# Designed miniproteins, single chains, continued (4), part 66

Each design is a single chain, and the fold is of that chain. pLDDT is the mean over its residues in the fold that is shown.

## One batch from the design tools (miniprotein)

Design m14274
Fold by ESMFold2-Fast:
Structure m14274 (fold): chain A 87 residues (1-87)
Amino acid sequence: LEETLAQLLASVEPEDRELLRAIVEALLRYLEGVLTEEDLRALAEAFERLADYFETVHGDAEAAALLREVAELFRRGDVEAALELFA
């Protein structure tokens, strides 16, 4: 995960990198058992923005669909299912 996210961070715009960094930090907090509802909402918003980015900038509708599915899982508070989509 950390390695995959680092590679993704290297390929996105600076604004989107800040969102991905927030995602990584929130995921690390989840692994430590301290993820809040506000963090989950922020993660969902960040993944929706990433989906739009991949669809509009890279034309990657499949990646966009996956990222939107992850966003919905975070919105529902299902962090484990969201992480499994990247496995």
Scores: mean pLDDT 69

Design m14275
Fold by ESMFold2-Fast:
Structure m14275 (fold): chain A 83 residues (1-83)
Amino acid sequence: MQEAIEEAMEKDPEIREKYELYKEILESGDPSKQKERDEALGEIVLAAYSLAPEDPIVQLAVASLLATGDEKFRERYEELLAK
């Protein structure tokens, strides 16, 4: 998974920005920014899934986020499967 995230950041500067935002919010511990943190994590995981869909760690991360019941994440994942 880490290798897929690093590759996604190298190919897409928007994913790198999302990763830096995720780290900053995580380090701040600010509960008011939990939604922004979760959205950033979702985008990073979907980017990793697009590059390495057969990676079992990436698949587990997608399954874990789907299990949270996040409708926006589910819709984005379903869009990727419809290709």
Scores: mean pLDDT 74

Design m14276
Fold by ESMFold2-Fast:
Structure m14276 (fold): chain A 99 residues (1-99)
Amino acid sequence: DAAELEAQVAAAEAKIPGIAEEFAEEARRRGASEEAVERARRRAEELARELLETRVKVLAGMPQAEVEARQRELQRRLLEMARELGWDELAAEIEEALA
């Protein structure tokens, strides 16, 4: 239902700053520079926003091949961020998902 979808999208959008801050905190915890922390925050926010947009488009009838291509691209970008931060556990999880 459209009303349920709109409510879910709004709730997901409200969580994006929190997700971005979690990545910033993890970067800081791992000893990243303040520049790297801020970069991680921005990249996490962008990725979360694109993931939400992709999910909305899936529900609107995006073709399966396009969904898979977008998911792989978002996973690759998340992997780059994880590797830059030295987040080995997250990097390994994404590498397994991409195999």
Scores: mean pLDDT 82

Design m14277
Fold by ESMFold2-Fast:
Structure m14277 (fold): chain A 92 residues (1-92)
Amino acid sequence: SALEEARRRNVAGLREKALALANGEISVPEPTAAIEAIVAAAKRYQRALEEAERLEREGRERGDEELLERARRLREEAERDFLAEVGAATAA
């Protein structure tokens, strides 16, 4: 749906901004604990996406539907966990 696509773009944009801050591409003179938590969450999310991409590649190469399902679940869990950590950081 259009709402799901918009949500995915918003999550990707937030992740990209947090990683840009972590990489020094943008700077905050005095990062708050909330910003530091969001950066840490974005780094964990990025690692989970890289693992999901590895599983998806292996699943496609081997025709292994269980690996493809594991990759899908890992992506969904990683997105949920990232959003939960962002929500917790911004609520404090």
Scores: mean pLDDT 77

Design m14278
Fold by ESMFold2-Fast:
Structure m14278 (fold): chain A 66 residues (1-66)
Amino acid sequence: AKKGLEQVEKLVRENMEKLGASPEATKKAIDTGVEAYKEMLAKGLSEEQAIRTGVIKGSETAVKLK
């Protein structure tokens, strides 16, 4: 998982910025996505599955924060 973390951060940031999210909401989304990514890797999932789960969880969490 040498670059998966960077990919999750980038993809979540890009998705949130496309939605017009604030920098604060974007940061919370990234933090959530990164935590989900690390958890999936710890459970033995592939990097691609961990990245996708992180991006989905990050983006959804920021939207539902309101």
Scores: mean pLDDT 77

Design m14279
Fold by ESMFold2-Fast:
Structure m14279 (fold): chain A 68 residues (1-68)
Amino acid sequence: ALPLKVNAASLSALGLTQADAEEIIKAMRPVVSDAKSRYGRSLVIRGQKVFVVAERQGDQYVLYPVAV
């Protein structure tokens, strides 16, 4: 499986911490198979609805959490 990394600027824009980034990675890992260049899912992080876009960038996926 390709590694997942949360985009730091997107995380900071939502006021989320590194602990929230780890929770996002854990929730996205079973969703992101390595078959497509892009994935998207709604997640709940600390009771807040967040939409996470996963984009393949080389040999990893970068996760971009955005407010819903």
Scores: mean pLDDT 84

Design m14280
Fold by ESMFold2-Fast:
Structure m14280 (fold): chain A 83 residues (1-83)
Amino acid sequence: EEEEKEKKEKERTKIVESAKNSDPSTAEVHVAVLYTVGKREKQQGNLELQQEYVDLLLDISDALKDSHPKVSELARQLAEELS
């Protein structure tokens, strides 16, 4: 549980950093892809993976709120839809 939490947080941070270093258009595409995959996991009943994608979208939203506010808002809304 504790090791798994640390590993996931580290992976989230790397994905978030990648999105933050991207231009707004590229970040928007990444958000859309993550939502599509998360929605598919939800439809397949993979609740743990669904939550991982929700957490990823929220982390990206927080990271981009100052640099790409429109993409940040989109990520937040899509995370709410997945919840």
Scores: mean pLDDT 76

Design m14281
Fold by ESMFold2-Fast:
Structure m14281 (fold): chain A 70 residues (1-70)
Amino acid sequence: PEELGRQGRLEEAIRAAKEEGTSRALYLAGQALMLLGRYDEAIELATKAIELGGDGQTQALLNAAKVAKE
């Protein structure tokens, strides 16, 4: 029950970050997706964050998501 509430908060944060659309917001959403095991979506958001001017940390997130998906 409390774990489901926490998961719902992460999903709300991901949605809000997508709505905001900044590189930083998408990077944070990508990290939340990694915690949820949603690696395909984490790859998608990390890629978009890089396109918006993401740094080496965003590239590291993308690489980590690709490895985790393997």
Scores: mean pLDDT 78

Design m14282
Fold by ESMFold2-Fast:
Parts: C-alpha cells; sequence; structure tokens
Structure m14282 (fold): chain A 68 residues (1-68)
C-alpha cells in the first residue's frame, strides 16, 4: 500500500511532527510499503529531508519527498 502525507513544510520546526506522522501511518497500516511526503509550501531543509529518509529506511518503507 502507498500513502500520501501532506505537510505545510519540511523543516527543523515541523520535523518531529512529520516523523511522528510517518510512524503513526506505519503503525496503523502494517502493509504500507511507500509513503509520499507532499510539501505544500515547497520549503524543504536538506537535513530534515535526510532525517525523514533515514527514519523511513529504519521502518523498512520507501519514502518520496515531493514539492508542489
Amino acid sequence: MEITIEVPELTEENLDAVIEAIRNAVKKYPDIKKITIKVLSGKVDPEAAERVIKTAKELGIEVKIETV
């Protein structure tokens, strides 16, 4: 299963909330294989993106970060 999570930004300020959303999605949907993080403002910090990718890898899922 693939799921999309929409976030206003992916920065240090909301990184914890984004990671929690990913963990909650995996907990709710154990058959999840891929999560797309859709960043609505287009603001992406490279360090925040790296933390999200690392967390997804630790959880055994693919992650895609997409700006609109």
Scores: mean pLDDT 83

Design m14283
Fold by ESMFold2-Fast:
Structure m14283 (fold): chain A 68 residues (1-68)
Amino acid sequence: SSLQKQIDQLIQDHVSRLRSEGASPEQIRQFEASLRTLADSLLDSGASLDYIQQNMDHALDTFLENQR
């Protein structure tokens, strides 16, 4: 669906940002899996695309801070 394509794009955008910060392939794999689980859970609860994006932004910020 169009919504799933937008979710996939958001995940790839966040993964690309993490990759640009020098994260390892294993860290990238784990982060991508966590975003997919997050997106699936929020979609099942009827969350909006904007809300899913906000949660992905928060997850990336948290991940980056924990890697310092």
Scores: mean pLDDT 86

Design m14284
Fold by ESMFold2-Fast:
Structure m14284 (fold): chain A 78 residues (1-78)
Amino acid sequence: SETLQRVTATREGLERLAALVGAALRTLHAAGYVLSDEEFEELELRAVEWLAANPEASLEEAEEAGKRIAEELLAKKA
């Protein structure tokens, strides 16, 4: 998508995406939760949408967003 292309067009954008997704996956792993393929696609979509809305986000802010997205996915299964 054009949104994915925009957020990954720069090294900084790729680093923010990696930080967000990495933080989300670490949070899910710590909770003992394994994502389905559909849930992983939802995580990717939410990550790309958040980064597109926050193009100047720091790596720390991206990591915090990843943790929040992971917590929301966990809440759906509680």
Scores: mean pLDDT 81

Design m14285
Fold by ESMFold2-Fast:
Structure m14285 (fold): chain A 95 residues (1-95)
Amino acid sequence: TPSLQQQIDTIDRARDVFSKIYGAALKIESDEVVDQVVDVISDGYKQVIDLFNNNEPWSKIKQVMIDTLKRLLELLPNLPEDVKKEVLDFIKYLE
């Protein structure tokens, strides 16, 4: 189990990755897909923060991050290769 600081750093990294995904989606996708991306990010990040604040197990917090990232990859099959690689590397880091 990572330290509390490592957990915070990992959640901050998730926020940065979500921001990059959103920025990429804005450039390549329709408004309808961008709205879906915003909803997935918003719901996923809210769940992560709520679980963290309630001292839920790190394994559960990681799983929400993994599921959110996988859902975003599913919504964005045309994501730029550098962004897609960063997302996949982050999922592997969390697993």
Scores: mean pLDDT 89

Design m14286
Fold by ESMFold2-Fast:
Parts: C-alpha cells; structure tokens; sequence
Structure m14286 (fold): chain A 96 residues (1-96)
C-alpha cells in the first residue's frame, strides 16, 4: 500500500533515503525517455498536475497515449493518471 510505503520512507536514515532517491530518479529517467521528453520537463509536468493544472494533465495524457499508440483516454483513465502523477509528485517531495 502507498501509505505503508510512505511510512517506511519516513523511517529511512539519510544514506537509505539517498539510495531511494537514486532509484526514484532512475524510474523518472526511464519514464521521461519513454514519453520522449526530458527528465526536467517530466518533473515540471508532475508538479503542475499535483498543483491542479488541468492543461498539464492533458499534456501528460497526450504524451502517454502517443508513446503507447493509444487513442484518447476516457475521463476515468484521466482520473487514474491524475492520481498516479500526484502520488509520484508526493514521493519526489518526500525524497528531497
């Protein structure tokens, strides 16, 4: 569960937290590469979506569907994407 994972991350010492940051950064790098954007652009979009920017969410959906050869996402799929992106933004802030 995400809540258990967040509690675990909060219990880490600085060395363990640095290793968790490295793993997370590798995950973001792989994701940005798949979407065809920079890591910096991906982070900006994650933070914008977390702040409630609907245009950033639609941009992420466009990048995701293009990368996977999909048609437009349904409203339910957009909400799932929003929750996923918000979770990643929270995790990134926790690991800073």
Amino acid sequence: MLEEALEYLRSLDEEEKEEARREFEETLRAWAKKLGISEEELVELLEAVAAGDEEALRRMAELYTKANGLGPLSEEELEKLRELLRAYARLRRLLE
Scores: mean pLDDT 77

Design m14287
Fold by ESMFold2-Fast:
Structure m14287 (fold): chain A 87 residues (1-87)
Amino acid sequence: MEIKEVEVGDYKVIAAGFENGVLVSVYALKGEAPRGLVGGASIPAEKDGEYSAEVTLADGRKLRVTVKVKVENGKAKVLDISAEEVG
């Protein structure tokens, strides 16, 4: 399973493709927030395209995560990932 990841601030954002969508997981790497999984989203992806979701983190901060997806054999393949802090 191909995984794409990007770091933004003290966070690592990981996107994994599967049937019918993309799972986004946000991990705290450093800082005052507890380290580990701090947020996530499931993004439905039935067609090739670019999808975005806002993830609210455990500390109340928000990330906007954008994934570029290609659907092959009914499975979403993550081609690229970007993330930015919102606020």
Scores: mean pLDDT 78

Design m14288
Fold by ESMFold2-Fast:
Structure m14288 (fold): chain A 65 residues (1-65)
Amino acid sequence: GPLRSSARLAIDEEKRTVTLTLYDADGNLVRQATITLSEEEWEAYQNSLEAQTQLAQRLAAQLAA
């Protein structure tokens, strides 16, 4: 369940990459997804809660694949 797993976000502003790492209840790395944003997508991400939510959904979808 979600209370027994954890997720970590790592942001690289120079490369415009956002990495989501999923850990199990024991702290072991289970899955990792990275999305590289265009300059326009990066600007939207910094200025819009909606864009941040959409990116999080895209990362979650990549982890589920």
Scores: mean pLDDT 76

Design m14289
Fold by ESMFold2-Fast:
Structure m14289 (fold): chain A 91 residues (1-91)
Amino acid sequence: SEEEAKKIWQDYLKSLGLEAPTKFYKDEETGYLVPESLIVKEKGIDVVSEKEVEVMAKGPESGEAILSVSDFARLRFDPVSGLPLPVVPEV
């Protein structure tokens, strides 16, 4: 549920020492919730901050590209639970 997803996000960000989000954006393509505080408008497109992407979950290198909200949700969230994926050590 959306309420459960919001609580999971709040608990997750608190575990990282970040402020609990009060506003959420629902990605229309994936259906996942993303804290609005992670979303910035860049050239008329809603994107996630590179810094927040690096803090929340280790994913593809983001230093050369700003990810759209949909791309962020798709790349860093479990498609079943909608949670940020844990960092998997590179073998």
Scores: mean pLDDT 51

Design m14290
Fold by ESMFold2-Fast:
Structure m14290 (fold): chain A 82 residues (1-82)
Amino acid sequence: KEIDREGIRRLREVAETAKSVEELMEGIARAIESEAGRGLSAQVAGGVALLVAATYLAVGDKSLEKIKELVLKALEEQEKGS
């Protein structure tokens, strides 16, 4: 799915450029909305949103580097599956 793959790449770029946990979370949410408008599948959009929320809740110290690493790794896995 070329649209899903391109959408995920844009989500990864947003995650990579985030300078704070708040910027990462809000940036990904806005990027999901934007990419859904470009044809990103609901399955991928929902899966990424749930994953990012779960990662934020699971990381006890709310470390930007740890949250960012886990989110980027998961987005890479989703891109390979698209």
Scores: mean pLDDT 78

Design m14291
Fold by ESMFold2-Fast:
Order: C-alpha cells, then structure tokens, then sequence
Structure m14291 (fold): chain A 72 residues (1-72)
C-alpha cells in the first residue's frame, strides 16, 4: 500500500521531470491518491501537490482525447 511519504516523493520526482514517477502517478487510484494528499499537514504543500496531481490527470486526459480525435 502507498504511504503519504511515498506519494510525496513520487510527486516531487515527477515535478523534477522523472517520467517513471509520472507514469506511476497516472496508474494510481485517483480517490486514494487525493485522500493521501489530504493527509499532508502543511496546507500550502498540500494544495501545491494536489494541484500538481490534478494537472497531471488533466494533461493525460487531453492527450487521450487528442489521440482519439486523430482517428476521426
């Protein structure tokens, strides 16, 4: 099971450009990941990392839509 510390490390690695960390984040259950981010005691860091995680999901969603549209 993923811990808060492991999730924070993955988010920071992805922010630094680690593609493997980014791919691992995209494979996580969204609700579980958001719940773990909610456990971060620093409010500013919590909101920053929550935003980063959401932005990664939006980017992947846009990429999938663009790939689907190219087939029409």
Amino acid sequence: PLTVEELVALLRAAEAGDEAAREELLRLDEQRALALIGEIPDEEERERLRRLFIDLGIEEGIRLIEEAVKKF
Scores: mean pLDDT 77

Design m14292
Fold by ESMFold2-Fast:
Structure m14292 (fold): chain A 81 residues (1-81)
Amino acid sequence: MEEDIKRGKEILEEAKKTAEKALQMVRDDPSKYDEAKKLLQETGKKLAEIAENGTPVESRAAAQAAVLLSKTLKEIEELVK
């Protein structure tokens, strides 16, 4: 149970770091859009697996993280327009 809460926090923190990294890549160089998009999509797939197979705490954290990544992808798409 403590491990589940810790894993949930780690999932959210990793998602935030990935989102920030992807945003920074595109802000620094718009040509990195495809790389940033791939990074977010690959991370999103891992989060979907956790949401489906994890504990209720892990699943909830993964779902929240996936929403964050989806919003970040839209922000990146707006930056490269």
Scores: mean pLDDT 81

Design m14293
Fold by ESMFold2-Fast:
Structure m14293 (fold): chain A 64 residues (1-64)
Amino acid sequence: SLEEFRKKMDEILEKVRRGEITVQEAVDELKKYFDSLSEEEKKRYAPLFVAGALEAVAASIPLP
């Protein structure tokens, strides 16, 4: 579901912010989750996947 996708993204992004995983590991986890979805869900959530990957990169850049 959309809620499950968002929750998974938030969990992964929080791990990046805490330094528990790298950006590459975060993107890989998000991609594995995305790849596990049905074709219909992939079409619907593709923009969210792209946004999540960009947020993971941003979360790794601590700018004041």
Scores: mean pLDDT 76

Design m14294
Fold by ESMFold2-Fast:
Structure m14294 (fold): chain A 73 residues (1-73)
Amino acid sequence: EPLTPEERAALLRAALIAHIDYILEGKPFPSTPEELIEALEKGRETYVKLSKLTPEQRALLDRALEKAREILS
């Protein structure tokens, strides 16, 4: 299934957080689909911690990540 606008926005925020973490840690930016998914999962964890997302917002982000994994596979 395609990402909804809300799911896409959630993933973009997680991706931005992951990118900032990679810059701050001096890590190379992920270049493979598997590395991108791993980076998004780490960004999701940071986003949840920093933003204290509601259960509904977490479910949206988790569903968006699942769809992203399917698209990148």
Scores: mean pLDDT 72

Design m14295
Fold by ESMFold2-Fast:
Parts: structure tokens; C-alpha cells; sequence
Structure m14295 (fold): chain A 68 residues (1-68)
């Protein structure tokens, strides 16, 4: 269940980025980061590592868009 919600948050961030809504994407990623920290013990380690890797990749995309 925590993994499913985390995946939905990643998908939402991707959709916001596709629409050019960088601020909404950043908020979704900030929420996801806090969510993963809160539920770290409830998420299988392999799934957690994958979710964290995707979060980092999307963060890099947000940072590039924030440049201009």
C-alpha cells in the first residue's frame, strides 16, 4: 500500500513536469520524499531503493527546468 501511493506521487510529478508545471512537480516530489522517510520501515528495501532513485532523477529534471 505505501509503495502504491509512492508510485502515484511519482506519476503525478511526471505528469506535472510534462505539463510544464514545475512548482506542482516540486511540491509532489517534496511530499514524496517526506512520505518515503515516514514509511521507510514499511516499504520493502528493493522497492524503496527504486522509488528513491526515481525521485532523484525527477529532482534533477526539476532543477534543470528551474535554471530557465
Amino acid sequence: RPVQLAQLLLDSAREYLAQGDVDAAQRALDFLERYLRKYEAQIPEAELQQLQAELKALRQQVDKLRQQ
Scores: mean pLDDT 82

Design m14296
Fold by ESMFold2-Fast:
Structure m14296 (fold): chain A 92 residues (1-92)
Amino acid sequence: MKVEIEFYKDGELVEREVKEAKTLEEAKEIIEQGIREAKERGADSIKITVEGASEEDAEELANFAMETGIREGYRLKSVKVEGDTAVVELER
């Protein structure tokens, strides 16, 4: 599966990371690291996209991203899970 993380500060794209994950655990590590990096760099919003997951894994990764973002001080802006794809948007 593919995990894409984009984070923004003052309306500008700070970083876009695209990484491949072979397991649910690898995808969770990528998401957690991306959210922490975004926070350390002062990002105001984060968009996390997961593609090529199973439907069950897409839902679990969306929930994980939401919970991790909230713990790191972000609010859930939107979440969409459709088939093998999950998109989570977080903001401060």
Scores: mean pLDDT 87

Design m14297
Fold by ESMFold2-Fast:
Structure m14297 (fold): chain A 96 residues (1-96)
Amino acid sequence: MKEVEEKLKKEREEVKKILEENADKPAEEVYEKLAEHFGVSPEAIRKLHEEMIDFLLKTGEITEEEAERLRSLKTGRELLELLERYEKTLEKIKKE
């Protein structure tokens, strides 16, 4: 379990780096770069994006209106902000 947690942490740090380096790029280009890095399809990255939004909705951290806005993200910077909010919510739940 510890090895899996460290691998996931490293993967999240790599995702953040890609998002930071592509902050001003369209979300579709960022999905392609993330997909290439992880060896998955861009559609898989889009599903992960949707899963993060659904998680934030289920935990009450965002409203349905915010969720619709987050589903229409346009840039890597907006994706980075979503990921940071998702991680903050995960850490909050882990402490409760």
Scores: mean pLDDT 75

Design m14298
Fold by ESMFold2-Fast:
Structure m14298 (fold): chain A 77 residues (1-77)
Amino acid sequence: MEEKKKEIEEVAEKVAEESPEKMIERLTEKAREVLDDEAAAGAAETYIHEAAKQYRDSNKKMAEASAKAIIEVLEET
């Protein structure tokens, strides 16, 4: 559990320096990798896209919000 959370945070930190499109792609891939439940993975993907829409002018905030959402879904699964 802790290792998965760290991996999500590391991906978010790394992709915050990339384009929004690449950030969404990499965080979505990581969500699918750490979440075995398709419904949970789908929820995380929805949150990632919502964060991207809400914080489109700040990659850092978008990455942080997305990582937090994935971790929350992972903890509830």
Scores: mean pLDDT 73

Design m14299
Fold by ESMFold2-Fast:
Structure m14299 (fold): chain A 80 residues (1-80)
Amino acid sequence: LTPEQLAEVRRLAELAVTDPKRAIVEAKSILTFLGPILPTPAVDRLKEIIKRLEAGETSPELARELEQAIVDLLSQLKPP
């Protein structure tokens, strides 16, 4: 991952605590655009985290899980 990509992932993780509704929208956008090209386990992990956010879970631990899930997803994208 580039430093710019890591900064964006960290911003999204912070939104999971400060603005969970916005974090849900952005995470769903990532799932919508990248989901078709990602392995099923990575997609399922992100779906689980979104479900927990929608259930009202807001914690630094969940924010870190969201950060790690997106880092793992982006790391699976092979450059052309």
Scores: mean pLDDT 75

Design m14300
Fold by ESMFold2-Fast:
Structure m14300 (fold): chain A 69 residues (1-69)
Amino acid sequence: SEAAEKALASLERLLAEGKLSRSNVLAAVGELTKLGEISREDGLAIRNAVVHGELSPAEALERLKAAVR
């Protein structure tokens, strides 16, 4: 979807600039889950892993890209 493509492109740009934060990824996970672009199960799994420090922002972005429909 265009919303998912735009959100992921924005996060990729932040990553390239060295500005990708945990907050940026969590905001994108929440938005894409609300839009149904990722499953609720995948969204919760990524969110929990980021919140508990199990995934870096860059690793969470890769997980998010894999989870998008």
Scores: mean pLDDT 85

Design m14301
Fold by ESMFold2-Fast:
Structure m14301 (fold): chain A 68 residues (1-68)
Amino acid sequence: GIRRAVDELVARVRAGDTEGARRAHDRLGDLLGELPLDEAVRQAREAGAYLDAHLTPEQRDLLLAVIG
């Protein structure tokens, strides 16, 4: 589910795996796209808060560079 996809994204970013991070981000986007809009917005906010809590500023910069 979404939580597992977010955990995979965190793991890839922490490992410096840019290709793995991109694939994990794409997977998360696909899963969010399958949800009703209100639930997708809620899950995206929760995912964003989780990423902010679990990534360093440098790791967040890497993620932003990967997703464009």
Scores: mean pLDDT 84

Design m14302
Fold by ESMFold2-Fast:
Structure m14302 (fold): chain A 71 residues (1-71)
Amino acid sequence: SMEEQMEEIVERTTRELEKAIREGASRKELLGIIVRGQNEVTERLGHDAGGLVAQRLADRLRELEEERRRE
């Protein structure tokens, strides 16, 4: 389903964000990962689905950045 495909891309992109943060990636690099994930969804499922994934990935990045700041 569309929801299952969006969830798969969100989870895969979140794992990429976690790895990039551990490797010391810049904010620009992290945003690039999000844009790539959004573009993949937009191309496959349309711009509305891409917007939903972008919001979800932004929320995941915020949570990961908060975890990093607590160290």
Scores: mean pLDDT 84

Design m14303
Fold by ESMFold2-Fast:
Structure m14303 (fold): chain A 100 residues (1-100)
Amino acid sequence: SLIEEAKKLLEKAEELLKEIEDEERRELIEKVIKRAKELLREAEETGDELLARKALVYAKAALEMAELALREEDEVKLVAREIGIILRAIGDILDLELAA
């Protein structure tokens, strides 16, 4: 299930968030997690598969951002790769909207 996959990814992202000491970076990832949770709640209430797919995109982005924050010590590389994750997620969301 897309909903179950997204929930598992969000659970992992939230566990990793506890290890992130950078407050601004933690807040950014928390916003992505919050958006994924809002989409998941709406998907569960409506049965809308598009909302579930969008939630999965945000959940994947949140986990990748959290993993990156814990692995990358170079601030410039971290910011560049974080932008890459965000741009990929935006592209995936746009592809889903255009396919709907």
Scores: mean pLDDT 87

Design m14304
Fold by ESMFold2-Fast:
Structure m14304 (fold): chain A 79 residues (1-79)
Amino acid sequence: VEELLKKLFDKDIKVLEEAAKKLLNSKDEEVRKKAAEKLVEVYAETKDLEKKYAIISLLTEIKDEEIQKKIKKELEKLV
């Protein structure tokens, strides 16, 4: 889990996407929540527009209502 979370900070968008999909499809809700929180953090820190777009796409695929609600609040703080 920690290794995959670190890959969310990778410069290579494909590495980030692969790690994110594995984490967001985890059966453990806490793992999915941590992945979503880290993706929001990477979104806030990155200057790469392609990476920002990829992260938003990944976040919209999350089906957990509580995680989606929390992500929305965190993203609203960044604007």
Scores: mean pLDDT 77

Design m14305
Fold by ESMFold2-Fast:
Structure m14305 (fold): chain A 76 residues (1-76)
Amino acid sequence: MEELRERLAEAAQRLLGLDEEEARGLADYVVEYMRKNPDATAADLAQLMVDKFGISLERAIEILREAGLTDVSRTP
């Protein structure tokens, strides 16, 4: 989970220009959602990022893809 958080944070920093604290908050929120919602799809996670952080759906999908997430079962 820590590796996944760091990958999500790094992708958010690079793709959105977020600082480390903001990117970490995004990563933590996504990982916590995945823990509580084990059947959530990659589309659910992308929509979560759009709703909570105001990013485009395309960027949310890119961040998830870069973190290795196509669905929750592929989380390292």
Scores: mean pLDDT 75

Design m14306
Fold by ESMFold2-Fast:
Structure m14306 (fold): chain A 65 residues (1-65)
Amino acid sequence: SMPVPSDEQRETARSVMDTALSQVRSGADPQTVLDTARKRLTDAGLHPDMIDGAIDSIEDQIKSL
């Protein structure tokens, strides 16, 4: 089973997602935004599977913009 994220990691993931969507809405390159988001989630110590899930969620939301 995937490890449970800490409250700090959950807060970081939410912040990273909100920032990524805001940047894409402002005309930033989606690939650059996704790469930056992945780095921030990795730096926060999230499990790789959780990072992949978060990035997939961001990408799906970008497709809806």
Scores: mean pLDDT 81

Design m14307
Fold by ESMFold2-Fast:
Structure m14307 (fold): chain A 76 residues (1-76)
Amino acid sequence: MSEAEFEIEVLMALGEIYEAIGNYLEKQGRKDDAIEAYTKAKNLYEEAAKLSREAGLTDFAEQAEKNVKEIEEKIK
C-alpha cells in the first residue's frame, strides 16, 4: 500500500463514519444535525476522490465520487 492509498482509505473510512452518524441522526428526526454530518462525509469523500484522481487510482476515485453523489441526494 502506498502512502497515498493509506491517506485515501483513511478519508474514505472517516467519510463512512460521518455518513453513519448522519443516518443515525436522520432516523432520530434530527434533520439539521444529519445534514451537518452528511456535509462532513461529502467533504471527506470529495478529498478522497481528488487524491485518487491525482494518484491515478481510478477504482478509488470512482467509489469516492459515487459516495459523494449518494450524500448529495441525502442533503437535498
Scores: mean pLDDT 88

Design m14308
Fold by ESMFold2-Fast:
Structure m14308 (fold): chain A 62 residues (1-62)
Amino acid sequence: NIDELIQEALRLASELLEKGMVDETKKLLQQVREAEALIREGKYDEAEQLLKNAIREAKEAL
């Protein structure tokens, strides 16, 4: 579910920011915006893949 992936990414962005990881937070938020743009274009599979990769990278940084 794409909505659940967006919520997870935003939760991770909050955790990154709390840990002072400003650059990682900015990158994750940019990836969320890119996924939202893909969703508006109807590219749901690309948006889901982007979000899953972004979430994985964020978790690895934490």
Scores: mean pLDDT 87

Design m14309
Fold by ESMFold2-Fast:
Structure m14309 (fold): chain A 60 residues (1-60)
Amino acid sequence: AEVARLEVGGGEIEIILDGKEVKVVGKDELGAKIAERSNEQAKKHPELAVEVAKGYIEGV
């Protein structure tokens, strides 16, 4: 799986791309809250989530 690590809004998250599935994992308490909302959005818009995840993985 491909992984990008990001700091967003003071929280640290990992974006995991496994083929066509995107999963976001929080690495701290703020990151966990961000990951929960991000995973809900990825479930609603899976194609967009894959595109965004690829952008972060390719962009660092």
Scores: mean pLDDT 78

